# Designed miniproteins, single chains, part 102

Each design is a single chain, and the fold is of that chain. pLDDT is the mean over its residues in the fold that is shown.

## One batch from the design tools (miniprotein)

Design m3546
Fold by ESMFold2-Fast:
Structure m3546 (fold): chain A 70 residues (1-70)
Amino acid sequence: MPSAVEGLKRGLEAAKAGDTEGAKEGAAEGGRSSTDPQAARYAMAGALYALSGDSERAAEYLEKALETEG
């Protein structure tokens, strides 16, 4: 199974590239696998921003999730 960190990193890379679908998928996988509740909440926010087409905000929250989990 992919780790939370791997999911969050893939989501962040996708968000930085403007790929909102990839950002959403990576954020959802990272959030589901996160061991820290706050990291999971940041990942959820990133996924919601990606779903709304806001790749900049998605990247911001995925970075926060990655910092909190790691």
Scores: mean pLDDT 79

Design m3547
Fold by ESMFold2-Fast:
Parts: structure tokens; C-alpha cells; sequence
Structure m3547 (fold): chain A 84 residues (1-84)
């Protein structure tokens, strides 16, 4: 899929910047992002896209100030990595 190819093509620098930008958003926006990420992991089969998403979610978990959202991002990162 075009979305999976776009995600798979992200550089480490782009992923780090995106994680930092997401961590500066509201709790509501962060919850929405994690909901979308969870659904993406459930249906995606592209291993490169899943690996890039796992890295994004792992970095996001380290930057998130909300402990609940940080833990959720970590769990989703592990799930994406396991599926990749």
C-alpha cells in the first residue's frame, strides 16, 4: 500500500523528528495517533513498514510525558516488531 511504502521509506532522522513532534501534541491527539497506529499494526503485513512504525513508537514512548500513553506506545512498538 502507498501508506506502508511511505512509512517504510522514512529515515531514522525523519522518524526521530516525527516522534518529537507527536510528543508535543495534546493527550487527545496522542491517543488518536496510538489508536490509528494500533489499527495499522492489526492489518499491515509489510515488514519494513512495521519495523519503521515500531521504531517511531519506541522513540515516542521515551518522549511522551503521560505515563499511560508512554506505556501504550511501548506495547504497540513491541507488537509491531513481533509482527514484522
Amino acid sequence: SENAEALASLTDEEIEELAKQLAEQSDESQRTFLDVAGRFIDVETNPAALRRLSRLLDLLSKYLKNPELSERARELAERAAAKA
Scores: mean pLDDT 86

Design m3548
Fold by ESMFold2-Fast:
Structure m3548 (fold): chain A 69 residues (1-69)
Amino acid sequence: SLLSPEEIEAIRERAREQGLSEGEVLLAEIAVQVYGLSVEEAIELVRELTRENGGRDPTPEELEEAIER
C-alpha cells in the first residue's frame, strides 16, 4: 500500500464527512490508493458516478473506466 493505515482512515473520514455511503467511501479510497487521485478528486468522481447511476453506488469497474477516459 502506498498509504499508511492512518492516511487510509483519513480518506474514509473525509468521504463520510462529505455524505458518501460506505460503498462510495471504499471507492474513494481505491481511487486515491490505486489510481493516485487526490482525496477531493476521488470524492467528486465517486459522487458524479453515483449521480450518473441514478443514485446507485458505482462499481470498481465503473470507477476504472471513468479514470481511464
Scores: mean pLDDT 82

Design m3549
Fold by ESMFold2-Fast:
Structure m3549 (fold): chain A 57 residues (1-57)
Amino acid sequence: SEEVRRLAEEAGRLADEGRGEEAARMVKQGGGDSAAIRAALEGRSDDAGVQALLLGT
């Protein structure tokens, strides 16, 4: 869960910076935790980059 939180924070930051492709790769690297990482990112969907990440992962 700590790993999920860390990955979600970092992926969200990358998406906020317009680095959505890098953020998507990070979420996919979470493997079985990808769904939990996506759920954590849903709270950050006020940015177009984060929205694109959520649709693409």
Scores: mean pLDDT 67

Design m3550
Fold by ESMFold2-Fast:
Structure m3550 (fold): chain A 83 residues (1-83)
Amino acid sequence: SARKEAEKLLKEAGISEEVIKRILEEAGKIEGSEVDAMIVAIRSEMGKLSKEDREKLEEVIEKLEEWAEKNNVPLQKLDLSPL
């Protein structure tokens, strides 16, 4: 699932478990596809993190988009609802 992949990518990027949990919980409240909800939730946390962690989150978003393309999961809202 997109949520599981995003959690993996966030952990690999060195994002804290508390931040990852907040992102996963926030994504669950967002209407739309799971992958779009994850990207929106990740963007919402970026403003609370260091510059280095924001760069890591941007890379996570890119990798999640690549995963979605590979698994034929449609992407929406990426340019319209970045939070």
Scores: mean pLDDT 73

Design m3551
Fold by ESMFold2-Fast:
Structure m3551 (fold): chain A 59 residues (1-59)
Amino acid sequence: DTREAIGKSIEKVRKWSESQGDTALTEESQAVLEKTRQGTATQDQINALNERMVQRASK
């Protein structure tokens, strides 16, 4: 299920941002997760979350 896979990806970003103390990214990932559950999340929103996580996590 594509929606489930996307939800798991966003949840991973949310958990990672929580561990880093990034409140803004945590709140944004929670909002996108809810939109994904409702079927209203855009690919741009999902991509933006993943890009921010990768940028901060990649060392």
Scores: mean pLDDT 74

Design m3552
Fold by ESMFold2-Fast:
Structure m3552 (fold): chain A 73 residues (1-73)
Amino acid sequence: MERIQNVLNGLRTIGDLVKNGDFKSAAFAARKLAEAVPEIRSELLEISEYAENGDGEKALELIRKLEEKLRRQ
């Protein structure tokens, strides 16, 4: 699987977990993805932080912004 497609699939999974209220799993998935993709580690850790705090709206906003950024690369 191409690296960018793998990351986009990961972001979709994190977004689905946030939408389902599974904030702990979303935060864990974001941290695991950050380990695999250092280039966007800071963005993924920020998503993880908002998910851990139960701020689903901010987590989803950051996921959308990150997806847009990655699709332009």
Scores: mean pLDDT 83

Design m3553
Fold by ESMFold2-Fast:
Structure m3553 (fold): chain A 94 residues (1-94)
Amino acid sequence: AKYLEDFRLHMLGARALKAVLDGNDEELEKILSRLEAMAAHYEAAGDTEVAARYRALIDEIRSVKESGDTEKARKLLEEHRKKAQESFDKLMKL
C-alpha cells in the first residue's frame, strides 16, 4: 500500500512540475484538482497522514509556480521522478 501511494504521489508531483516548466496551466490545473480530490478522499477515509502528504505536495507545487524559480522546479521534478522510480521498483518486488 505505502509504495503504491508513494509512486502515485511522486508521479503526480513530477507531472505538475513538468506542467509548471512548460507553462501548461491547463495541465497543471487538472493535476492540482486531482491532488485535491485525493487529499479529500484520504481525509474522508481517516487516512490523515496520506492526506497531509498530498496537501504538502499541492503547497510545494503552488509555491514553485508563484516563485517562478525554474531551477527549483527542475530539481523538484528530478527528485519526484527519482522517488517515483524507487517506489515503483519496490512495488514490483512485492
Scores: mean pLDDT 85

Design m3554
Fold by ESMFold2-Fast:
Structure m3554 (fold): chain A 103 residues (1-103)
Amino acid sequence: MQLIPRFPEDFVLPEDPEEAKLQIALGLVRAFIERYPELTEEERDAALEKVTAFVIKILKEMKNPEEAYKRLKAALDTLAAQHPEAREDLDRIYKAVEEEVKK
């Protein structure tokens, strides 16, 4: 299974490398959510682990991981409101990212 970042139509990646990294992290979470109804429980766990690991890696490579985390949280709260079936897994990604960023 490949998780390719998903962006809205006509989306252009920002010129700012920090903003581009954040948008890639959000695109990975969006790709997970779009595939969520089609995944078995085992596939969801594997995808969740993979998405979480990539998001943590991206945020740790940013200049201000704590600020990036706050922005990620706001975007994930919006995404969870649109996809309540994935809310619990989105909260799991968010908590795992928070723990790693606060290290």
Scores: mean pLDDT 75

Design m3555
Fold by ESMFold2-Fast:
Structure m3555 (fold): chain A 71 residues (1-71)
Amino acid sequence: MLELQRKVLRVLAEAGRPLTVDEIAERLGVSKETVEKILDELEKRGMVRRVQEGDRTLYEPAAPELLREFV
């Protein structure tokens, strides 16, 4: 399901702003639950960031910086 992860990243990059799960789900035509799972995986990999804004949770792509935790 690498294609769906790639599509999520593409949608976030194209928006140029943080998006809600609802907005991402609507753009991809998938369930909110599916989007949440993908975003959680991408966040764990350092590819997206979760942003809390008042009563809503938004997501954005991580900076294009490669974290390079390899040292």
Scores: mean pLDDT 73

Design m3556
Fold by ESMFold2-Fast:
Structure m3556 (fold): chain A 68 residues (1-68)
Amino acid sequence: SMETQEKIAELRRLAEEVKRLVEAGSPDAPERVLALLDFLGSHQDDAEVQAVGSRLMEEIARAMAEAA
């Protein structure tokens, strides 16, 4: 649906911002991770959003491990 496509687009945008901040060692990174998690929590019944979010969280976790 259009709503799911819009949600996925926003989710991808949030994830790219989080990865950028994590790679930069920004003190703003935790706040943006929480924003991404809040977005996922707001769309728990959207299976496509949750599937994309799970993969993006894996990418973020990898970026965080590499930055540490």
Scores: mean pLDDT 83

Design m3557
Fold by ESMFold2-Fast:
Structure m3557 (fold): chain A 53 residues (1-53)
Amino acid sequence: SMDDSVLAARYLVLLSESYYYRQLSKRHPDKKDEYLQLADSSLKQAEELQKRL
């Protein structure tokens, strides 16, 4: 369905954002915990969307 296509696209974007924040945590160890929390938040949103696919 149209909704499934939109959810799939949003899922991939959220996975990409999670990966991006994990890379930032490696580049900025002083803000590691902050970036890892952002990565985990994006991943959790992706996992919730995956349940609808």
Scores: mean pLDDT 85

Design m3558
Fold by ESMFold2-Fast:
Structure m3558 (fold): chain A 111 residues (1-111)
Amino acid sequence: SKEARLERLRTLAEGVEAVQKAIENGESEDKIREIVRQYIERVLEIDKTVDPERAEKLQKALEKDPEGVIQAALDAVRSALKNPELTLVQKAFLVDQALRDYVDAFEEKEK
């Protein structure tokens, strides 16, 4: 739903800021990936209540390919951060799209 997408975007916007601060503070790649993992888990908990079909797909992808899901989200955050003209909401939207695309493509790779 649109409401679920807005809640996901708010959570992902917070995640983008957290990752940006971790990079600025010189945190290790492993710590940055851990931050990404925590925000993906928060998105999953939101989706369980507001978009259970999306939650099921994300949970399945996280169970079978947690590093791939985390890397897809992190790559999207890094890509968005390279464009200073994007607002925080636009950066969050790109991360949401990348996460959705990865999770949807994951089922095709299982076939």
Scores: mean pLDDT 84

Design m3559
Fold by ESMFold2-Fast:
Parts: C-alpha cells; structure tokens; sequence
Structure m3559 (fold): chain A 104 residues (1-104)
C-alpha cells in the first residue's frame, strides 16, 4: 500500500510536468514525461506480487504507451496531446480508487 501511495505521488508529479510541457508547446517534453511514467509503472508491476495489482499497473503502462505512440505519429495534433493527458489523468484516478479499496 505505501509503495503504491509513493507511486501515485511520483506519477502526479510527472503529470504536472506533462501539463507544463503542453502549456509551453513542448510536445517532446510531454512524450518524455509519459515515457518516464510508463517505466515507473512497468517497474512497479514487475515488483508487485499481487496478480490483480500487477495486471492493473501493466494495463495502465500499456494505455499510456499507446497514447504516446499516437502522439509521436502526429505531434502537432491537439486531440492526441489531450488524449495523452486524459489517459494519464484517468489512470491516476483509477489507481487512487484502487488504493481506497486496499485500505479497507
């Protein structure tokens, strides 16, 4: 639980940096922050022993990687930039909700 709380904190920091990159028009900065998130999620999934948590973390990493690939194909597409931010935001909400379940 504590490791997942630390992960949420780190991902939230990277998400904020991604938002700042978008406001600056730095699409490569957005992609960089997204790739760091994917790495953290995959490392967390590899260390996780609970099958459900492991599957969830791996699924989040895959979703973010797919959004990054779409943005890399068309970096000037504002919809793809928004999709990456929305995918990360949705993943953070999902992980936070899952943590509430684990604390019961």
Amino acid sequence: IEELEELVERLSELYQKMVEAREAGDTQGMIEQGRRMVELLREAAERETDPETKRMLASMARAIEEAIEELEADPDDERKQFNLLATVGSSLVGLTAYLVTLKR
Scores: mean pLDDT 84

Design m3560
Fold by ESMFold2-Fast:
Structure m3560 (fold): chain A 80 residues (1-80)
Amino acid sequence: SIKVVSVTTEKYPTEAVAIVEVEANGEKAVFVATTLVGEESDVTLERELESGDKVTVELRIVATEGGEPVAEVVSLELEK
């Protein structure tokens, strides 16, 4: 399981972008998660992520044209 350490969010009309710091198996990583908001959401969270949350995340690495690879959230589920 992946533990959320911190979250910084920017919200747009049809999406939210979260900069998420996570800890998994004692290793820390930072990734950018795009959370869709609304009726056409591919990824819908029950609530906004908070420090201390445990999540299951599937990431896709997308190569940007002429840029650095970006990690996008394919699926994200809040663990109980």
Scores: mean pLDDT 55

Design m3561
Fold by ESMFold2-Fast:
Parts: sequence; C-alpha cells; structure tokens
Structure m3561 (fold): chain A 62 residues (1-62)
Amino acid sequence: GAAEAARRAAAGAEASGSAAGAGSKTWQPMLEGATVEARRGLEAAGRGDAAAASRLLHQGGE
C-alpha cells in the first residue's frame, strides 16, 4: 500500500542520501531535499494521508 511504499522510498532515499551525502558536499543539499520529501511521505502515511504520500512517492520514486 501507499504507507508501505512510502517506507521503502524513505529507506532507499535515506540510505542513498546518507552514503552519498557523507562523500559529496556539492550534492548534499540536493540529497537532503530528497530525504526530506521521503520523510514527508512517511509522516503523511503515518497520519493516514494516503494522497499526500502517493504524491510524494510519484515525485521522489519515479
């Protein structure tokens, strides 16, 4: 479901952002932006805002 997909997207973005961000100061702000969007998806899914979670997944996951 949307909540499960949001968790997977957030985990993937967090892992990628954490690894890449540590090594790249130039790209770190962009990676942090992607991580924030994934976090918003997780929070929206937690509150039951499936529409918001789906929208964020479309922006970050595709």
Scores: mean pLDDT 61

Design m3562
Fold by ESMFold2-Fast:
Structure m3562 (fold): chain A 55 residues (1-55)
Amino acid sequence: GSSVVENVKAILELLKKKPKEVMQQSIDLILAEVARYHPEVLDEVKAMADEYLAS
């Protein structure tokens, strides 16, 4: 498994306790970093973030 995906999941678990606006802003920053440094997992991270935002 990708340590990057696991680290993002841990951050999203913390962010779900925050207001939705703060969560969205943090997700936008995470997606920008993933797109830059780990583009191979970008689609997986986007799908995960979408599920957290929908919940």
Scores: mean pLDDT 83

Design m3563
Fold by ESMFold2-Fast:
Structure m3563 (fold): chain A 90 residues (1-90)
Amino acid sequence: AKKLVEEVKKLAEELIKKYGVGSVIVSVLEGEDEEALKEQKEKLEEIIKEAAANAPPLPLAYLLVGKVDDPEVHARARALAAEIEEAIAA
């Protein structure tokens, strides 16, 4: 979970630099395991690429999924989502 969240953060930073996106909406979906996290990350990457190709600049939505079995990882995912939103908004 935490490693995938870090990868999503890197994607956000790269897309801001390449496309000049001024804002990103980050959501954290709770209750999913590692396989669900990987699947959601792949779907999110496809959505972001399609959105960037069709109409830049667009608001970008990142989906971060936390583990149910580890409240610390869950809290870290939430904190990172907020950090990404603040960094992009600045």
Scores: mean pLDDT 50

Design m3564
Fold by ESMFold2-Fast:
Structure m3564 (fold): chain A 110 residues (1-110)
Amino acid sequence: SLKEKVVEKFREISEETIERFKELFPDREDAIERLEEVVKESLELIRKSENLTEGVLEASKKLEETLNKIWEEYSSDMSEEEQKKFAEMALETKLKLEEIIEEAKKAEEE
């Protein structure tokens, strides 16, 4: 189904983001657990949504808000290089999520 394809793409993007975060910050166990939990909640939100576009949009916002909170809590303890890599990871995640939202919109209009 379209919903299962969107759920799978969201999972893949989210898992890539978590793995990149773990490579950059392996000792930030609390942040990793928060990311894993928000991804689980987001996947369930998409699955339970009656409107796929709204579901993936809300899930994407939750993930981005979690990344922003992690940035607010830890950025002062990061090196300039770590800050840049985090920002690049967050931006790439946002762009990929925007692509899924656009795909969901187009599929629901077809």
Scores: mean pLDDT 85

Design m3565
Fold by ESMFold2-Fast:
Structure m3565 (fold): chain A 99 residues (1-99)
Amino acid sequence: KREELLEKLKEAIRKLELEGKKVSDISLSELAKEAGISMGTLYSHFKNKEELLEALEKRGEEEYEKDLKLVEEHMTPETVKYIKKNPLLLQFYAEYARL
């Protein structure tokens, strides 16, 4: 439901950023079009762009926490400490741990 919507919106933002747009410059209508959702659906879940971006940030934090737990379950404490200091490595090792 809302989580599926947030995932589509996250993917849409990533695609638009790859086209050279900053998230601050992306309108709600452009984001809805890229994500393949109606403006009515978007507004039914988010009152404004600020609320939408806050929800995406929180989801990113939740994904980070889940990835960190997976790494902690499968890696040594020393490796986990190293990964925590290098955030770009966390996603790579979490993906590996899921295999």
Scores: mean pLDDT 73

Design m3566
Fold by ESMFold2-Fast:
Structure m3566 (fold): chain A 66 residues (1-66)
Amino acid sequence: EFEKIKEEINKLMKEAGTEPLSDEAVENIVEHKIENLRPDTASAADPAAAERARQILEKISEIVKK
């Protein structure tokens, strides 16, 4: 089922206009659980970009949830 998660994560990255994640990055997300990832909380000069990143992380979190 890891391949399914990898495909969904990379699909989200492509839809967001960002580069696809490497297999290593996807594996780390699955292994350590996205719950330990935090959105870019360092104050952003662009709050829209920060919110976009947060939404992507939330979707990834749902995908990784078993």
Scores: mean pLDDT 59

Design m3567
Fold by ESMFold2-Fast:
Structure m3567 (fold): chain A 82 residues (1-82)
Amino acid sequence: SARQELAERAIAEMRALFEAAAPYLSPEQQQEARAFLEDIERRAQELLAQQVSLPELQEELDELVAVFRHHLDSLIRQSRAA
């Protein structure tokens, strides 16, 4: 379905962001980022169970991706602090 496709694309994007960031993160930061990714993936699945419109689903998924990207950027910035 279109809903499933939107969620799968958002999840794939977040997984790709994590994989790209992982080499720059400590083992502790990788564990933190992975746990956060798991929580966000769960939220995406919850959105799929809801009877929201496609535009609303897309906006919510875009927000989840943005939140995850911000979290990864914060961890990378922290890791590079001298």
Scores: mean pLDDT 84

Design m3568
Fold by ESMFold2-Fast:
Structure m3568 (fold): chain A 66 residues (1-66)
Amino acid sequence: MSAEQKAKGQELIKQGDRLGAQGREMMANAKNNKELTRGIGTVLRGIGLRFQGALLLGEPMPALPK
């Protein structure tokens, strides 16, 4: 259980960081509201996964982006 939760938490953080980076690039390159909204949604998903991963690892929660 504990070791499996640590592995799962680390994987979620990695996925969250990737989605966050992808979403930020999508927002920076957005040419219209549809692309911007898609980028924002991707960033939010990344943040959610990263927080879930940190919680599973028992590590301090990462600071919220403002």
Scores: mean pLDDT 76

Design m3569
Fold by ESMFold2-Fast:
Structure m3569 (fold): chain A 86 residues (1-86)
Amino acid sequence: KLEELVKELFEAIEKLKKAAENSKTEEAKKKAQQTIDDVLYTVNVKLPEKGGTLSEEDRMKYLTGTLEEEIKRLEKVIEEVKKLDE
């Protein structure tokens, strides 16, 4: 399931990039880029930092929960970007 979540995360990032590329508004493009940057910061910086302080079981729970939350955030922003042009 962890591999599936990582795949879903990167698929959501690509969908958001595509939605931003198809957008007519600079605001939508900036919002998409800011969201992608924040998600990548969480995955590449915050997860390893906190993961190093947790037990193996707590680390897996934290990693899984964080990935699920970031995927939901990306999906929400994709809908917001689409609504700005529709």
Scores: mean pLDDT 78

Design m3570
Fold by ESMFold2-Fast:
Structure m3570 (fold): chain A 93 residues (1-93)
Amino acid sequence: GSIKTLTVEQREQAEAIAQKYGVNPILLENVLDALVELNKNPSPELEKSLKAYLEGVVPPNERAKLLKAALEFAKEQKLEKAIAFLEKLAEQL
């Protein structure tokens, strides 16, 4: 598994959102861990790593659902920088 930065409450929210969108909870948790870190410490390297993960690990048919799930989490958690990143990424995929 990836480095875990989510709180217990954030993990519970992530599991609920994964269930709602029918996405793999492990894939979503990995994306959300990266988004929380990106919101705290924005870096082009982390943005590239997250995009590479989505393009290389997440199947194309799951990407739209996963991005919607991640965006809902980011809005609930008020992760403004993560929201901006996800909205730009959705236009590119």
Scores: mean pLDDT 80

Design m3571
Fold by ESMFold2-Fast:
Structure m3571 (fold): chain A 73 residues (1-73)
Amino acid sequence: SAAEEAERYAELGDRYGVLGVIYEAQGRLDEALAHYRQAAEYYAKALELDPSNERYRRALETARAKVEELERR
């Protein structure tokens, strides 16, 4: 189902988000940025398939905020 496919995309977003946090903590900001961008893309896909899911929306907002923060460094 679309909801199950959305959950798979959100799980990928979560994985990339965690990797982004790890690279950021290590001061590897280019790698962190790349991973947060991937997280945002997967959360956006999840939200497209399940538009009413508040968890996906918040996750996407958080990932996008991190991308903006690191692009302005």
Scores: mean pLDDT 91

Design m3572
Fold by ESMFold2-Fast:
Structure m3572 (fold): chain A 70 residues (1-70)
Amino acid sequence: MSLEELRRVLAGLEAAFAQAKAERDLALLQSAIHEGERVLPHAEAVDPELAARLRALIAEGRALAEELRK
């Protein structure tokens, strides 16, 4: 994965997490978490700073998913 592809993926995930949060859409949130987790190993190999940002998004998403399940 290229740095530009990683940035594009991260921007898309940020938008998906924001939409899921606004709409309280658990299914969209879980899909975004799944894609983030799939991309994370590649992000770690390409750019550790962007990988850290992706890890933070996944952690935030997991916390929100737990809240939405209550």
Scores: mean pLDDT 81

Design m3573
Fold by ESMFold2-Fast:
Structure m3573 (fold): chain A 86 residues (1-86)
Amino acid sequence: MEIEEEVQQRLLEIQAELARRLAPLEDAPERVQLEAALALLEERLEELRREREEAIRRGDERKAEVLERLIEHLEGVIAQLREELA
């Protein structure tokens, strides 16, 4: 699998997990939903950072590159959500 394809696949998996975890909050105020989304994304970002550090230690440059691109994408999403909550 090409790096770009793997990044896209993992982004879809993260999106699906977020949708599932946020579904119970559909009736909650928008601010509560955004705060929950932010918390879940920050948790996932920390997990991805740990996975990247492990990949680097193992010399798995391909996996480290995939994780770096995922981290960059999530950091962008988190920044946008923080702006909406400000």
Scores: mean pLDDT 83

Design m3574
Fold by ESMFold2-Fast:
Structure m3574 (fold): chain A 104 residues (1-104)
Amino acid sequence: MDGADGAATALTGGVEVEAREGDTVTVTATVPASAADGSATGMVVGPDGTVLAQGEAVPAKAGEVVTTTGTAHGPAGTGRAALVVSDAGGRATAASGATEARVA
């Protein structure tokens, strides 16, 4: 998958999460079978495309279940959890909606 908007398509399948600034957000998702091996980053994205939370990048392999943890930096809001897979050059190769997200 080549395109900066691949994550936006995945958002419609992701679980809804309410996040507040300073919350720790943990996102769990399966790496798409079509993804090239690389790194995965979990995100929570609001309905206007604003990134409310972004996790730390973790190694990712197609078909693997990955968990990423990060901090919410946006205002309080509801978004959808998504996973974005990037190659060694930082280019997004795949995205999926996350099936689980936890806020602490």
Scores: mean pLDDT 72

Design m3575
Fold by ESMFold2-Fast:
Structure m3575 (fold): chain A 63 residues (1-63)
Amino acid sequence: MLVKTLKVGKTTVTGTLDGEKLTISITGEVTPEDEEGIKKAVELLKLELERAAELRQRELEEA
C-alpha cells in the first residue's frame, strides 16, 4: 500500500494506492481560489503513486 499527501491552502489531498485500487481523499476547507491547485495536486498524486508502484516493482526484480 502506497500513501502520498499534499496540502493546497487549507485543503489536504491524500492518495492511497492499494494494489490496483486508487483512492483520493480531499479534506479541509476548499476555496474557489484553491480549486485549480487541488485538481493539479490530485493529478500529481496519481502520477507519483503510479511511478512509486513501478519503482517498487523494479526494486523487487533487482533484489
Scores: mean pLDDT 75

Design m3576
Fold by ESMFold2-Fast:
Structure m3576 (fold): chain A 85 residues (1-85)
Amino acid sequence: MDESVEEVLKIKEEAPKLYEKAFTMKKEELEPLKKKVQKQLDDLKTFLANYLALGGKKDRAVKLIEEAIKYYEKTLEIIEEKEEE
């Protein structure tokens, strides 16, 4: 329980930082970042779907996860735009 809360808080802090990094990183450095962000996004979406399916309520943790998902989606968009350049 405490570990899950700490992970959600870390994700909330990391998600906007990864977004900023995507803007500043060189094209050659983007592929490892893309794989990391994609995995985090897939993991968070799976967690959220399972939590809600088990009758979990839309509490603060769920809202933080949804916000992190949005940042990861935006990060992938920026990476894809840079890869096209």
Scores: mean pLDDT 73

Design m3577
Fold by ESMFold2-Fast:
Structure m3577 (fold): chain A 80 residues (1-80)
Amino acid sequence: NLTDEQKQQIKNLLEKALKEIKNKDYEKAINNLEKVIELAKKSGNDSLIEQAEKALELIKNKKAEEEILKELLKILDSLI
């Protein structure tokens, strides 16, 4: 399970990814999501891994910005 510090790190990375998507900086957004996946793997949080990988796939498949932002916001809402 994630510690409160790890949850805060993940929230910060997701907030950076949101800003980067809005700025059309998809490469930086991908980098920050990959860091979220690494932290999730270290904590054994399978749900977070799945959600972050889905968001990463949406970016790589050039899905609409609105869909990408919606998925990132769902991940943020799932964090306590």
Scores: mean pLDDT 84

Design m3578
Fold by ESMFold2-Fast:
Structure m3578 (fold): chain A 110 residues (1-110)
Amino acid sequence: SSLLEQIQQIIDQLRQIRDQLRALGAPQSVLDLIDDAIDAIKKAVELALKGDLLGAIGQILRLIGIEIDLERQLKELKAQGASPELLALIEQAIEVIRQGIKLLLELMKK
């Protein structure tokens, strides 16, 4: 698979996780963070392909902020006794975002 195909798989995985989280009644704040991550990945790809490396870096920094906010949401939901299934999906979203950041950094090397 090309690097762009791998990044598209990250976007597709985040969409699937988001739909599963919505079905489990996840807070809107969690759903919004995943939607923001998808948007940031798409914008980072567009900017990197246009040669706007500073713009692409800005979107990667946005993704790191989203990851931190999701980890905060995960800790709060765990303290509130949220279901193991919901918590596992948020942990999966965080890991998928981390993989997306790594792929975006590889894209920027070209």
Scores: mean pLDDT 92

Design m3579
Fold by ESMFold2-Fast:
Structure m3579 (fold): chain A 81 residues (1-81)
Amino acid sequence: MSPVEQYVASYEATLRRIAAAEGEDVEIEVEIEKLSDTEYRVTITIRNLNQDRTTRIVVDLHLDADGKVVIKSVEIEELDA
């Protein structure tokens, strides 16, 4: 599993754990786009079924010289259901 895939899997697991702790039922979709050998865009779509709300998170990631994932930007938007 790549460092980006590991980061994404950990983040998804964290989001699901937070939702479960708060009694929220969520659906999570993840898309990973490779922009270059060191730059990736991750789109995470969270559908909160209890609140009929969709949130989209776009994360731009950079891999450093040690292969560590560095977050360059995070954009959060609320989408209509």
Scores: mean pLDDT 77

Design m3580
Fold by ESMFold2-Fast:
Structure m3580 (fold): chain A 59 residues (1-59)
Amino acid sequence: NLIDYLSKLPGHLASAVGGILDGLSDEVIINNLMAAYGLSKEEAEYIVKKAKEIVEELK
């Protein structure tokens, strides 16, 4: 279950939020999450999507 897996990874989400705030492209953030945390592309894309939702809510 992807959601169950992601619930154990608060650092991945925090990393993605930081990348968005630093102005990194989605592709760079996805590649960094895959390399640093061993995530699949689909998992990294989902984390980036959730990080964008968090960033918009913080405005």
Scores: mean pLDDT 76

